# Ledger of designs, part 103: designed miniproteins, single chains, continued (4)

Each design is a single chain, and the fold is of that chain. pLDDT is the mean over its residues in the fold that is shown.

## One batch from the design tools (miniprotein)

Design m15569
Fold by ESMFold2-Fast:
Structure m15569 (fold): chain A 90 residues (1-90)
Amino acid sequence: MEAKVIRTERRASPWVEVGGLRVRALGELEIKETDDYVEVSGRMEVEAPDGSVAPVERRIRAPKSNYDKAVEQVRAELEAEMERARAAAG
């Protein structure tokens, strides 16, 4: 579905910048405001000990009035994935 994008914000946030001894994860939020809704996308890059990178993404679409709730939901889901990656690595 194509909606007109009014604004895009990209926020690299230290809230998800954590590292384990063998796995490093860094979070990023991308927020797209359209004429109908807001789409919040969270992206995390997991760096394995061999230097390979695997992205993990979460996306929530919400009415503009629920913007903060959508941001917090995506953040919480990325933080949960980050903790799983750290636990698996060490």
Scores: mean pLDDT 65

Design m15570
Fold by ESMFold2-Fast:
Structure m15570 (fold): chain A 86 residues (1-86)
Amino acid sequence: AGVAELEGRLQELREESKLPLVYITVYKDVEAAEKKIAELRARFDALVAELRQRRVMHPQVQQALADLQAHIDKAAEEARAIAEKL
């Protein structure tokens, strides 16, 4: 119970972390890219807080969260670098 929901939320955040690059490279929409990055960071922070409160922060979960955070951070850096060229 709840594991499938957590896996689904992690997958959704990973998939959506690609959207800022699409917004900026395809649509040239810096505001949409920045808004999406802010949304992803807020959702990630809320998820981390929820999992800590529920005491389900096992090492495997911590590693999955660290990998997701690195993925979001990389997408934000790449979007920023592209925005500077627009």
Scores: mean pLDDT 80

Design m15571
Fold by ESMFold2-Fast:
Structure m15571 (fold): chain A 94 residues (1-94)
Amino acid sequence: SMEEIQNLGLSTAILLQEVRDLAIKRGEPEEVIEELREMVVELVGKINRGTITPEEIIEALERALKYPVVQEDPVLKAAAEKLLEQARELKKKI
């Protein structure tokens, strides 16, 4: 449903903001911090417009999982993997 897509999108945007906050705390390159900011802004914009798709959520989460800050943090990694599984299941139902 659109409500499930919207809620998952919001959870993903919150996760990306937590990833960005950790990246700042760890002194990650400015490029990484800016990429994460742009991902959050783009995802939130799509949520607000009602245009967010499961495919876009999957893409954002797959991209997040490639960042060293996520790979090295067991809590963020597990959260991202759980949201990715939920997004993939949601895509199958549409």
Scores: mean pLDDT 88

Design m15572
Fold by ESMFold2-Fast:
Structure m15572 (fold): chain A 81 residues (1-81)
Amino acid sequence: MSSLKEYTPDTYVLSTEAPEGARTRGVESPVPLPDSAFLLSDDALRNIHADGEVVSVLFRRTPQIDQMIRDGLSLRLVFEV
């Protein structure tokens, strides 16, 4: 299961369990996020390989993420096998 939580006052961590052999395809967001919200490039994110363990990705705290969380929404890591 995925969880998005505050990691430091200026960052969030998104953690999710990934099946063995899965590759991170991207991040699904219900609202558009600025490039500055991402601490990893899309290429770096897509090169993360899961080995049945938890994958964690950091995001910069932005008004868009704060509003999304207040609206009861969350980010989701998307994997391909």
Scores: mean pLDDT 69

Design m15573
Fold by ESMFold2-Fast:
Structure m15573 (fold): chain A 55 residues (1-55)
Amino acid sequence: SSLQRDIELLQKSIESTDSLIEAMKKNPGVSPELIQRYQENRDWLLEKLKKLEEE
């Protein structure tokens, strides 16, 4: 179903974002503001996923 595909895509997007955030945290040259923006985007994707899983 389209719903299952959307859930799978969101899960993969969150997974990729988490990997990027962890890589950024290990790099002292990355600004804290940039890391925060990616964390906020990740949280937004999680809320979208949670809402879809409740349908």
Scores: mean pLDDT 85

Design m15574
Fold by ESMFold2-Fast:
Parts: C-alpha cells; structure tokens; sequence
Structure m15574 (fold): chain A 98 residues (1-98)
C-alpha cells in the first residue's frame, strides 16, 4: 500500500507545481508527471484492483491537466493541473486501501 500512496502524493505535488506556475506549458509537464506518478503507484500497489485505481487516477489526472494546457489560458492551466493532481492522489489513496 505505501508505494501506491506515495505515487498519489507525487502526482498531487506535480499538479500543485503546475498550478502555481500557471502556464499551459507547466500544465502539460504536470500531466506527464501525473501519468508517471500513476504508473509508480501501480507498481507499488499489492493488488490488481489497487493497480487499476492508481493507473486510473493518474490517467484521469493527466487528462485534466492536459485539457487545462490545451485551453491556452493561465486560469484553465492552473485549474486543470490542480484537479489533475487531486485525481492522482485519490487514485493513490484508493489503491492503498484508504
């Protein structure tokens, strides 16, 4: 469970950093980091269902951050990155059984 939670926390931090930077480029970088965090969480998950939750949270988070980036505004980039990090964290918690 601990590895899955750490993956979620890493995704949350990536989303927060992207949101603070507030640029479409930062939101795209956050999306890539969120995907990797979800994969890391899946590797740390001890169950098939845990792996699914970690990957799903990371994937959904990446879509949110990527959509914010694609919108081309700082406001959308910040919101997308932040919500993307939150999705990765929720996936990591679910994967850890929390």
Amino acid sequence: GEGALKGGERGYEAGLEGAKAGTPEAAREAAERIVEAGREGARGAGTKKGKFWAETGGGMGAVSSGSGSASGTPEAASLGARSGGEAAYKGGKAAAGL
Scores: mean pLDDT 84

Design m15575
Fold by ESMFold2-Fast:
Structure m15575 (fold): chain A 100 residues (1-100)
Amino acid sequence: SVFDQVNAIIDQTTRQIQQVVLSSDNPDQLATQIQQIMDQTTGQIISLLPSHSQQVQKIMDIVTDALLFAARNIDNKQLLQMLVQLAAQELKRELKKIID
């Protein structure tokens, strides 16, 4: 289903962000890498849900902004990893509401 494809994209994105959290020692560099990953993810999800592109863009922007704030303000990598996982779960829930 389209929702299964969206979930697979979110799971891949979550793994990529977890990797850059573990490998980065610079908050601004981490934020830049997260922005790039999230921009790519937004494009992939919009391509699956073109009739909902504005709603998808809005929720993706909110989640991206939250993750960028966390990356710049939270030094504890384990806490950042937990917040990324929670954001992924919430994003799946919100996107399911958008999908018919």
Scores: mean pLDDT 90

Design m15576
Fold by ESMFold2-Fast:
Structure m15576 (fold): chain A 80 residues (1-80)
Amino acid sequence: SLEELIAKAREYLEEIRKLLEQMKKSTDPDEISALLGKAIDLVNEIKKLYNKAKNHPELRKLYDEAVELVREGIELAEKK
């Protein structure tokens, strides 16, 4: 149901935040690339949840936040 979709999206968003923290601490380009890939996969999972309830503002907000976190991750990977 909707509550389960929101709960899953929040779990994925928190995992993305953890991956970004690991990327910030890493000096290994292979590790940074692997962590970024995992974050992108999680954004795609949130996108699937949002597509099931695309008119729900909370799922849109969570998806938008996830996209911005991945944007930050891409910038971190490129700055190296």
Scores: mean pLDDT 85

Design m15577
Fold by ESMFold2-Fast:
Structure m15577 (fold): chain A 82 residues (1-82)
Amino acid sequence: KYIPFSELSPEEQRLVARSAVEFYLNIVDSVEAGKLLLKDLDKWFEKNGETEEERKFFYQTLAEVARELGYDEIAKLFEEKA
């Protein structure tokens, strides 16, 4: 059974978000990493029937983590989805 992102601990939320951002940035450079992550997340949310509230919260966390890592342009992409 899928566990909503909001039900994870704050530490788990940051770990998941950081792992996702770092994974894509290690494969493809720059803004393309953020776009690929958004595309994959949209498919994942659709598959799991996620609510808009859950999606917004996840994108907000991704934006914060991307900013902490110094990727402000990628953070803006996630903020637009939040």
Scores: mean pLDDT 72

Design m15578
Fold by ESMFold2-Fast:
Structure m15578 (fold): chain A 96 residues (1-96)
Amino acid sequence: IEELFKKTLEAIKNNDTEEFAKYLVKLYEELLKQNLSDEELLEKLKKIAEELLKVAKENNAGPVIIKKLEEFIEILETKDMEKVKKFFEQLKGSLE
């Protein structure tokens, strides 16, 4: 997980939208394997998303990455797990 988080940060710093989506999806899939409660999963994802958004803004990342992170945080705040799942399905689809 820590390695996937670092790779996501590198993608943000390089403004690489494809690698950003790829590693964020992989990070989500690894968290799903840990059999966390919905509440624990949402808390971990929110902390990750907030840190990624902070780094994106500090490194002047492109608007696509910033908007996707803002959208993700808004979805996490709804606490709707189906919306969270659809967000990652759409993100994964953009890589195919």
Scores: mean pLDDT 82

Design m15579
Fold by ESMFold2-Fast:
Structure m15579 (fold): chain A 77 residues (1-77)
Amino acid sequence: DKGLEEFYKRFEEAKETVLRGAREMDEELIEKGRGEMEKIIEFGKKTMPPEKVEELEKEVSKVLEEAEQIRRELEAA
């Protein structure tokens, strides 16, 4: 389904935006990517099975933890 493929593509783009913002220490980019992922999850809650939504929520948490870790390492250096 083209709509589902577009949805996952957007999710990957938002994830990359968060990680890029973390590496560049750009708080606005991190917030933009986080907001985009939150919008995608909100749409997912309306259109996807609960198990898939839970999987995406878990992935969002991991991405945000990874971004925080990158930021902490750069701040310590």
Scores: mean pLDDT 80

Design m15580
Fold by ESMFold2-Fast:
Structure m15580 (fold): chain A 58 residues (1-58)
Amino acid sequence: SPMLEEARRIAEEVFEEGRKQGLPRRDIYIRAANELLKAGIPEEVIGLVLQELAEQER
């Protein structure tokens, strides 16, 4: 869905930037959640996208 694609793009960008800056993972998650909220992404979609990214950490 377009919203899910947008949410994934925003979250991936925040994660990539955070990793390059050497931010702790928890801080990256907080920033990603905040950016997704600012973009008007629903909380349930934010949760889904952040869980998908947590899976990539493994």
Scores: mean pLDDT 83

Design m15581
Fold by ESMFold2-Fast:
Structure m15581 (fold): chain A 74 residues (1-74)
Amino acid sequence: HMSVEEILEQFRKEAAKTLTPEQIELLEDAVRRVVDGGFTKEAVLAETKRLLDQGVPQEVLEAFHRAVQALLDA
């Protein structure tokens, strides 16, 4: 019912309350790559590993998984 862009905008606004602009950029890029990869488990795992390699805090990983879940439920 909601577009991918609407969901991403909403998560960007929520993320801005707790995450830095750099962390929000990493989160948005990761979510867009999962969308481009067709929401496969392989794409989600690849982006999760990339975020871990970047040393992001747990809040970024939680926001990423929450955004992916919301997009899958849309």
Scores: mean pLDDT 77

Design m15582
Fold by ESMFold2-Fast:
Structure m15582 (fold): chain A 71 residues (1-71)
Amino acid sequence: SIREVILETLKEEGLSEEKFSEEAFEALERALRDHPVFDREALRKLLASLKSFDFVVDGAQALQLFGLAYP
């Protein structure tokens, strides 16, 4: 599933799933599902950017990050 891919990528980047709210997961899952091309490296870079944040990412923030990674 898309969520499993997100969780695996977070783990690979050394990040906890607690870094994302449930709303952030849901927003990112919808955006990835609805995007015409699944770019795994863009997802990896998006999630790696969370290392720069000292807070839990919400749904709006997840969509902003998605927009930067998947133009």
Scores: mean pLDDT 78

Design m15583
Fold by ESMFold2-Fast:
Structure m15583 (fold): chain A 87 residues (1-87)
Amino acid sequence: AAEEVLAALSPESQEKLREQAALNEALLTVKKENPDLPSEKLKEESEKLAQKLLTEDQARVEEAVLRLLELAIEEGLTAEQIEEALA
């Protein structure tokens, strides 16, 4: 399960995964709200929202992490391969 893979990752990899999950969640949110936004502004707004999610909405970040891990597991990646990808 995704939770078992998360527990197998190093603390450094867990933090990197949380940052990537928050950025991905933010990107999807900003793009949904502003579909015609230029890529440069989309990146800026996504980075701002990702930082806010990491500091203010830990539950949403945790859900995003589990979704990313579920996707990786569905693609056949092991915890070791996921950790290598985060390096």
Scores: mean pLDDT 81

Design m15584
Fold by ESMFold2-Fast:
Structure m15584 (fold): chain A 58 residues (1-58)
Amino acid sequence: MDELIARLLAEMATLSVDEAEALMAETLERLHQQGVPEEEQLRVMRELLRKIDELRRA
């Protein structure tokens, strides 16, 4: 999971806010469909939301 989060954060750094939000939504939907526990999904969402907030402030 940590490797996935690190990869997604690196990719988001090169994206617009709208693109990063779309990537987050797609990632969370995929994790939900794969049966990843809700606690892990929330952790991923929290990390990605922090990155999106950083992009909004830039």
Scores: mean pLDDT 83

Design m15585
Fold by ESMFold2-Fast:
Structure m15585 (fold): chain A 113 residues (1-113)
Amino acid sequence: MKPRVLVVDDDPERREAIVARLQAAGYEVVGTAKNGDEALALLRDPSVPLPDVVVVDIDMPGKTGLELIRELRADPRYRHIPVVALTDDDSPEVIEAARAAGADGFTTLEEFL
């Protein structure tokens, strides 16, 4: 079975590029969301398979991506799903904020795409 990914990114062009890259790499994209609320709605939808990994862009309002990661860690249904943070801001403060929220990995859009 292909690894399943949920993609969360506020920019529709960037989100489309991330989806295309993941599909080319052999992943199944089970859903896309433009913010944390949409991502949580997809996770709670019984018609959508649970992802094996969530990819979250944190370059936009950092609170939204970080809040999603915190909510995933607080929910016993989702707390063990790996989260990869996408960032164009590799500052130590941004990276540590994502790690403190519960991100399992980091990559830049440049390295990912």
Scores: mean pLDDT 79

Design m15586
Fold by ESMFold2-Fast:
Structure m15586 (fold): chain A 89 residues (1-89)
Amino acid sequence: SLDEQLLQIEEQAIEKAREKSKGKSVEEQLLTLAEELVARAEELIESDPELAARLVEVLLKLAEWLKSQGKDELAEKIRKMAEEVKEKL
């Protein structure tokens, strides 16, 4: 299902981000995760635009949550990356 594919992509992105951002701040780790999700969404734009759109939703929800935690600069960076992918859909 689409939801199963989304979960698998999220799990892979989390593991890849963890390896790339070992020893970095939490903010840098979250930004790295967002960058991995953006890269996966961009790869999927032509082959699976519905799955790419769901990844954009995940990124926008992450940005909204970060804003609620007072991390406005990080939230804005992630929101902009998500909107750039959305414009290509």
Scores: mean pLDDT 87

Design m15587
Fold by ESMFold2-Fast:
Structure m15587 (fold): chain A 62 residues (1-62)
Amino acid sequence: GPFVSELSEEEREKLIANLEKLRDSPNFSPEVVEEVIEALRKGSEALQEWVEEHIAELEANG
C-alpha cells in the first residue's frame, strides 16, 4: 500500500472508511477505532505507524 505520510485526500478517505468498518468489529474497541480515525485526520505520526502495521494484518485476515 501507499505511504500514509503522503496519502492523497482520496486515499485518506478510503483508509478512514475501512477504519470505520472496524468500529462494528468485535476484534477492536469502537472507542479506540474512533480515536484512530480522528488522529489520522489530524495526521499524527504515531497513527501512521499503527495504520501501516494493522492494514497488513487486516488484509491478511479479511
Scores: mean pLDDT 65

Design m15588
Fold by ESMFold2-Fast:
Structure m15588 (fold): chain A 120 residues (1-120)
Amino acid sequence: SEESKKRIIEEAIAYHKETIELYEEIYKETKDTDPELAELAKEIIKEEEEQLEFLKDPSKSVEEQLEYAAKVEKEHVERLEAHIKKLKAEGKDTSLAEKALTAEVKALIGYEIALELLKK
């Protein structure tokens, strides 16, 4: 229903705002200790802000908005997994990168479920 679609988009918008706040915290905590993760966090913030604009675009279908969000979250998951692998190989702390990965995986699963429900 249109009501369900509106709720899904409003929940996605709220989630993206919380994710931006998480990455702002990660950037602040890692800028001196893991500058590669800090740069990744900064780039992800920019991409999350671009997603937020796409989610607010009334010319786009809800399906298009969720497909775009899922695609970007998948790219974030892949980049975080690559960074975690590098940190593990170097014997470095992965805790903040794994916290970010957990948030991104939860978002991706949420968008995939929402897209599947919209096909009904």
Scores: mean pLDDT 85

Design m15589
Fold by ESMFold2-Fast:
Structure m15589 (fold): chain A 65 residues (1-65)
Amino acid sequence: SMNERIVEQLVQLIEPAPGKEQELRDAIMELLEASDEEIRSVAEFLEKFAEELRKLAQQYARPLP
């Protein structure tokens, strides 16, 4: 599905810590599904999604040196 492709691309961009890839995939998929139910416009969807995705990136990314 399109959502699965988006999830895979975002996992590659975020570079999650070892063993966290599937957990991150599941979290992004849940975010996409929830956003689709609530957002009425593409602009609103992108703004909300970008904010939540940034939080996920901070949560799952490897610690910076």
Scores: mean pLDDT 72

Design m15590
Fold by ESMFold2-Fast:
Structure m15590 (fold): chain A 55 residues (1-55)
Amino acid sequence: GPITAEQQEEIRTAGLKGNITEAAKILQAMGVPGTPSTQDDVAELAGEALVKYGG
């Protein structure tokens, strides 16, 4: 289902700060496939989640 506005901001904030662990927890809670292993992966997945669910 769609993510909440709060979850979108948490993902964005975690990704911008490079906090892989927090971003991974949020993405797992949302059911987004793939666990980020690098900061680049976090930023990419956060961006994709915002495009898919933030519009």
Scores: mean pLDDT 62

Design m15591
Fold by ESMFold2-Fast:
Structure m15591 (fold): chain A 63 residues (1-63)
Amino acid sequence: MKKKKEKALKAVDEISKKNGRAPDDNDLKEAAKKSGVSVKFVKDAIKEEGRKYQQQGLSKQPW
């Protein structure tokens, strides 16, 4: 149903691991280009996933 969100989050994870740090604005732009969505969509997707894990008392995202 929301394949674009999944692709955007996977692209961010790939870039973050490649750089060895948390994604910055440039990394988010690259992820957006790779997944075919806007930078805003990528940021919203990350925020939603982060919120989900914060509410569970977990700080890491298993994907």
Scores: mean pLDDT 69

Design m15592
Fold by ESMFold2-Fast:
Structure m15592 (fold): chain A 76 residues (1-76)
Amino acid sequence: MEKLEEIIKLVEEFKKRLTPEQQAFVDEMIEKIREAESVEEALDILSEGLRTLLPHLTDEQRIAAAEVLAKAQELA
C-alpha cells in the first residue's frame, strides 16, 4: 500500500534525529507498521510508539515527532 510506504518514509526521516537506542525502538515500530493490515492500524502503531518515546525525547525531537504524526494523519 503506497500510503504505508509514505508513513514508513516519514518515520525513517525522523529516525535520523534520534540516538542509537531510540533508533532501535523506531526500527521495531517500522516493522510493526509494515505488518499493519490498514493505514488506520499503522497510524495507531505510530501514535502509540511516539507516545512511548515522548518522555525520552528532547524538545526539538518532540517537535519532529509531532510533525511526523501530523503528516502521517494527512495520508489516512
Scores: mean pLDDT 81

Design m15593
Fold by ESMFold2-Fast:
Structure m15593 (fold): chain A 100 residues (1-100)
Amino acid sequence: GPVDQAVKGFKDLAKGMNKSKTVDDMIKVGKKQFKKIYKIDIPDVQKFARKVIQTIDKNKNSSKSQIKQAVGDTMIKYAPTIKDKKVRDAAIDAGKYIKK
């Protein structure tokens, strides 16, 4: 269902961004994965995904470490807007993992 898709989407996002070797690859993977998450029919998750895409765009000229920090911080900060606890927890866990 949509909840399981969102949980998997956040796990795939964190894994994909952390495996990326270059800044450009990390941005590409992050934006592609958040666009997939944005297509999930959960309105608060769609709003959350837009905020994180905006954070990536604002930080596109930053270092890999700075982008990871900004994305992770945005995910943790806005995760409380996600009503479903499993999806919210997955977003927080993904944000923490990306910051490592």
Scores: mean pLDDT 87

Design m15594
Fold by ESMFold2-Fast:
Structure m15594 (fold): chain A 76 residues (1-76)
Amino acid sequence: SAEVERLVEVILAEYPELDREEVREWLEKLVETIRSMSEAEQQAFLAGLRALLAEQPDDRVLAELLRLAEAVVAEL
């Protein structure tokens, strides 16, 4: 997905030593994990990410992770 590819690029920009395909595989596994959550667990996860981003507003990885999680939940 476009959201996964954006987060891959942000992660590699901050952690260039990481393998692109391993990062993509990890994020795809995270997407499947979010899809397997109950509605209550999905909302708790989003609330947690929003709270973390409020404390660290300049964290680009966290911002794109929230966008990915919101996109996955919106597909349901």
Scores: mean pLDDT 85

Design m15595
Fold by ESMFold2-Fast:
Structure m15595 (fold): chain A 96 residues (1-96)
Amino acid sequence: SMAEEARAEARKLSFGQQMFNGIGFMNRGELDLAIAIFQAVLEDDPDSSLAWRNLGTVYYRQGRLDDAIDYYTRSIDLNPDNTVSRTNLDQVRADL
């Protein structure tokens, strides 16, 4: 699949390049491709609060509100100072 190909290509890139590409896909509404990239980041760095946050945002944009809550919560648990994840979590909870 295109998502599997995107994930394989992402693994060849630096963390910064992977994050940039994932955010690019997310901003273009290519949400499945964005998920594949951020999942590749988490396979290499499972403690990336930023990757957990971005996956939360992708799930929120897909209307998967429970998944968005879980991923934002994990982002906050890994980095409690992540005010963006807290603001995003509050927004998702308001949409429930």
Scores: mean pLDDT 85

Design m15596
Fold by ESMFold2-Fast:
Structure m15596 (fold): chain A 80 residues (1-80)
Amino acid sequence: SAEFEKLLEEMVRRLEQIKADAVTNDWSEEELLARTNAVRRQTLARMDELNVPDRDKAIALAVHMALMTDGLVALRQKKK
């Protein structure tokens, strides 16, 4: 749905911002995980309010995991 697509786009934007901020400001992995997990919880809560199907929620979770992992890899590479 158009609402699902907008929520997914906003989640991606927020996760990319978190990654950029984490790398620029030398955040801990714990801080990055806390911030990305907050985005996940907020996105899922909003999807539940809008009755988004479980399949679409599963897609959002997969995208979240990929971007969270990308952020962790970026932090680890910077801290070598």
Scores: mean pLDDT 87

Design m15597
Fold by ESMFold2-Fast:
Structure m15597 (fold): chain A 100 residues (1-100)
Amino acid sequence: SETQKRILELLDKILEKIDELIELTKDNPELVEKLKKLKELVEQLKEAVEKEDFKTAKELLVEMNELLVEAEDLARDNPEALEKLNEIRELLGEVAELLE
C-alpha cells in the first residue's frame, strides 16, 4: 500500500539518522549501546510493517519511545546529539500517525 511505502521510507531515514548519531557519539559507549538497540527495533518495525502486523508495529513504537527517552538522558550534555535525537523523535511521530 501507499501508506506502507511511506512508513518504510520514514524508517529508512530514521536508520540513517541513528547511524549518523552513533558516529557522532562514539565517545559515549552507553549512548551508543542504546542507539544500537533502537536500530534493532527499527529493523523489527520494518519487518512488522512489511507483514502488515500493525499490532506488533505499535508495540515496537512504545519500546522505541522508551529507548529514546533513555538516549536523551544520556545525551543531556550534548546539544548536537539532542538535536539529532529530536529529528528521530519527529520521524517516529510521523510513523505513529500513519499507523493509527
Scores: mean pLDDT 89

Design m15598
Fold by ESMFold2-Fast:
Structure m15598 (fold): chain A 62 residues (1-62)
Amino acid sequence: SLEEELIKALREGDYEKAAEIALKMANGDGFEAAKVVIELGRKIGRPGEGIAASYIALKKGK
């Protein structure tokens, strides 16, 4: 699933890939994608990776 791929990207520190997956889940909405990676990063114990991915999602999102 996209969520499993996102968790893997966050755990591997691949925040660019995490942002891309979150944008797919959010249909290109940067704010929604940013919320997804921040919340999921917090839940899996990777809050810094979630924050890093959120900046990329905001920059690349509509």
Scores: mean pLDDT 86

Design m15599
Fold by ESMFold2-Fast:
Structure m15599 (fold): chain A 82 residues (1-82)
Amino acid sequence: SLEQKKKELDEIFKNLEKMIDSGDVELALEAIEQFTKYLLSLDDPEVKEYAIEKLKQLREKYSDNPEIVEALDKAIEELKKK
């Protein structure tokens, strides 16, 4: 179950990378916001922790893009809120 959820998240993160790489910043920011809302709706601590780790990896990969970094930092903070 958890391994299946992680695989599903990996595919979503792969699609987020494709959106960011497309150069359409507005599309990428919307995708990050929608995915964050989805993750918050799951209320699953293990899924949330895995997602935070993957978001931190994306932040490092796209560190040269300040708009993407800001959106990812906001997503990480929202997921860390109790």
Scores: mean pLDDT 83

Design m15600
Fold by ESMFold2-Fast:
Structure m15600 (fold): chain A 84 residues (1-84)
Amino acid sequence: SMSEIIEESRRIVGEVFKRVVELQRRGVELTPEQRELLAEIARLVQEMRELKEKGDSPENVKRIEELAKRLKELAEEFLAMAEE
């Protein structure tokens, strides 16, 4: 469901931000690639929020699902790169 898609994207984005905070506490600088991934993640999160505010048309639901899947891919890529 759309609710499950949103909840999963919220969860994985939460993991990304937890990792960023952990790296910051350890004094580890993000690489340029990691910073670019974070910027794209932030843009997709904002686009999903804007689409959610526009309502539940079939087109909006499909776009939110597409964005949520892409967001999960980018978040997983970030977490793999931010290994330690």
Scores: mean pLDDT 80

Design m15601
Fold by ESMFold2-Fast:
Structure m15601 (fold): chain A 125 residues (1-125)
Amino acid sequence: MAEIREARPEDIPAIVALINSQSPVAVSEETVQRALNGDSLILVAVVDGEVVGVLILVPLSPTTALLAFIAVAPAYRGRGLGRALLREAKRLAEARGFTRLVAYESDDPRLNALLRELGFELLPR
């Protein structure tokens, strides 16, 4: 069974590896640690003790949060982990007082449809 939870310091190496496998721009452990220590919400999807998904929400204002990053390891796609990460992110963001969730339009039309379904506002590129 997959567990969706807030990231811990011990997750940082796995988060960095996952982001760098999916992103054209490398991220450092120091960058992720700074985000974790700050106002960003970082969620992980864990399967059999392995971090296989990550989601990062960053506050733009006291009431608006941006989906800065979401990724699921290729071997674990199609299991609903991205949907589970987004649902938990929305629940926790609303509990923290965020009333508006925004994301940039992605090249993945399925992700764009899921974001709209879950109440995210898509910003044009």
Scores: mean pLDDT 84

Design m15602
Fold by ESMFold2-Fast:
Structure m15602 (fold): chain A 66 residues (1-66)
Amino acid sequence: IDEELVKEVAEKLKELEKEGVRLYLLTQDRSLAEEYSKKIKELIEEFAKKQNISPEEARKLVLKYT
């Protein structure tokens, strides 16, 4: 497993979470939370597929660096 790639994915997740929270606080639009949740899920699933691991394992690895 590429640890640098895990770190990159963790950074992207952190960025998406911060952006989603900020936009929700400014707009009070709950659909933004759903949109960013979907983006995060897709990012994890894509990473899992590239590393040939389960999405659950990918999530645990990313959380280690978040």
Scores: mean pLDDT 75

Design m15603
Fold by ESMFold2-Fast:
Structure m15603 (fold): chain A 63 residues (1-63)
Amino acid sequence: MLEEAKEVVQRLIARDLGVDVEEVEVELERKGDSFVGTARVGEKVYPVRIPESSARLFAAGLA
């Protein structure tokens, strides 16, 4: 699930910023019922948090 959560965050950030998925570097760790970490695009670093339930829905193509 952690790798799927990274892919979900990478795709969402790429879509929001209008950049290629490959330009987004995501580091996440599990914190209870959520994944927390950072996404890097070039020199910019964004804090990220995604609930596991949301990550599962996005990974399954349901959201």
Scores: mean pLDDT 79

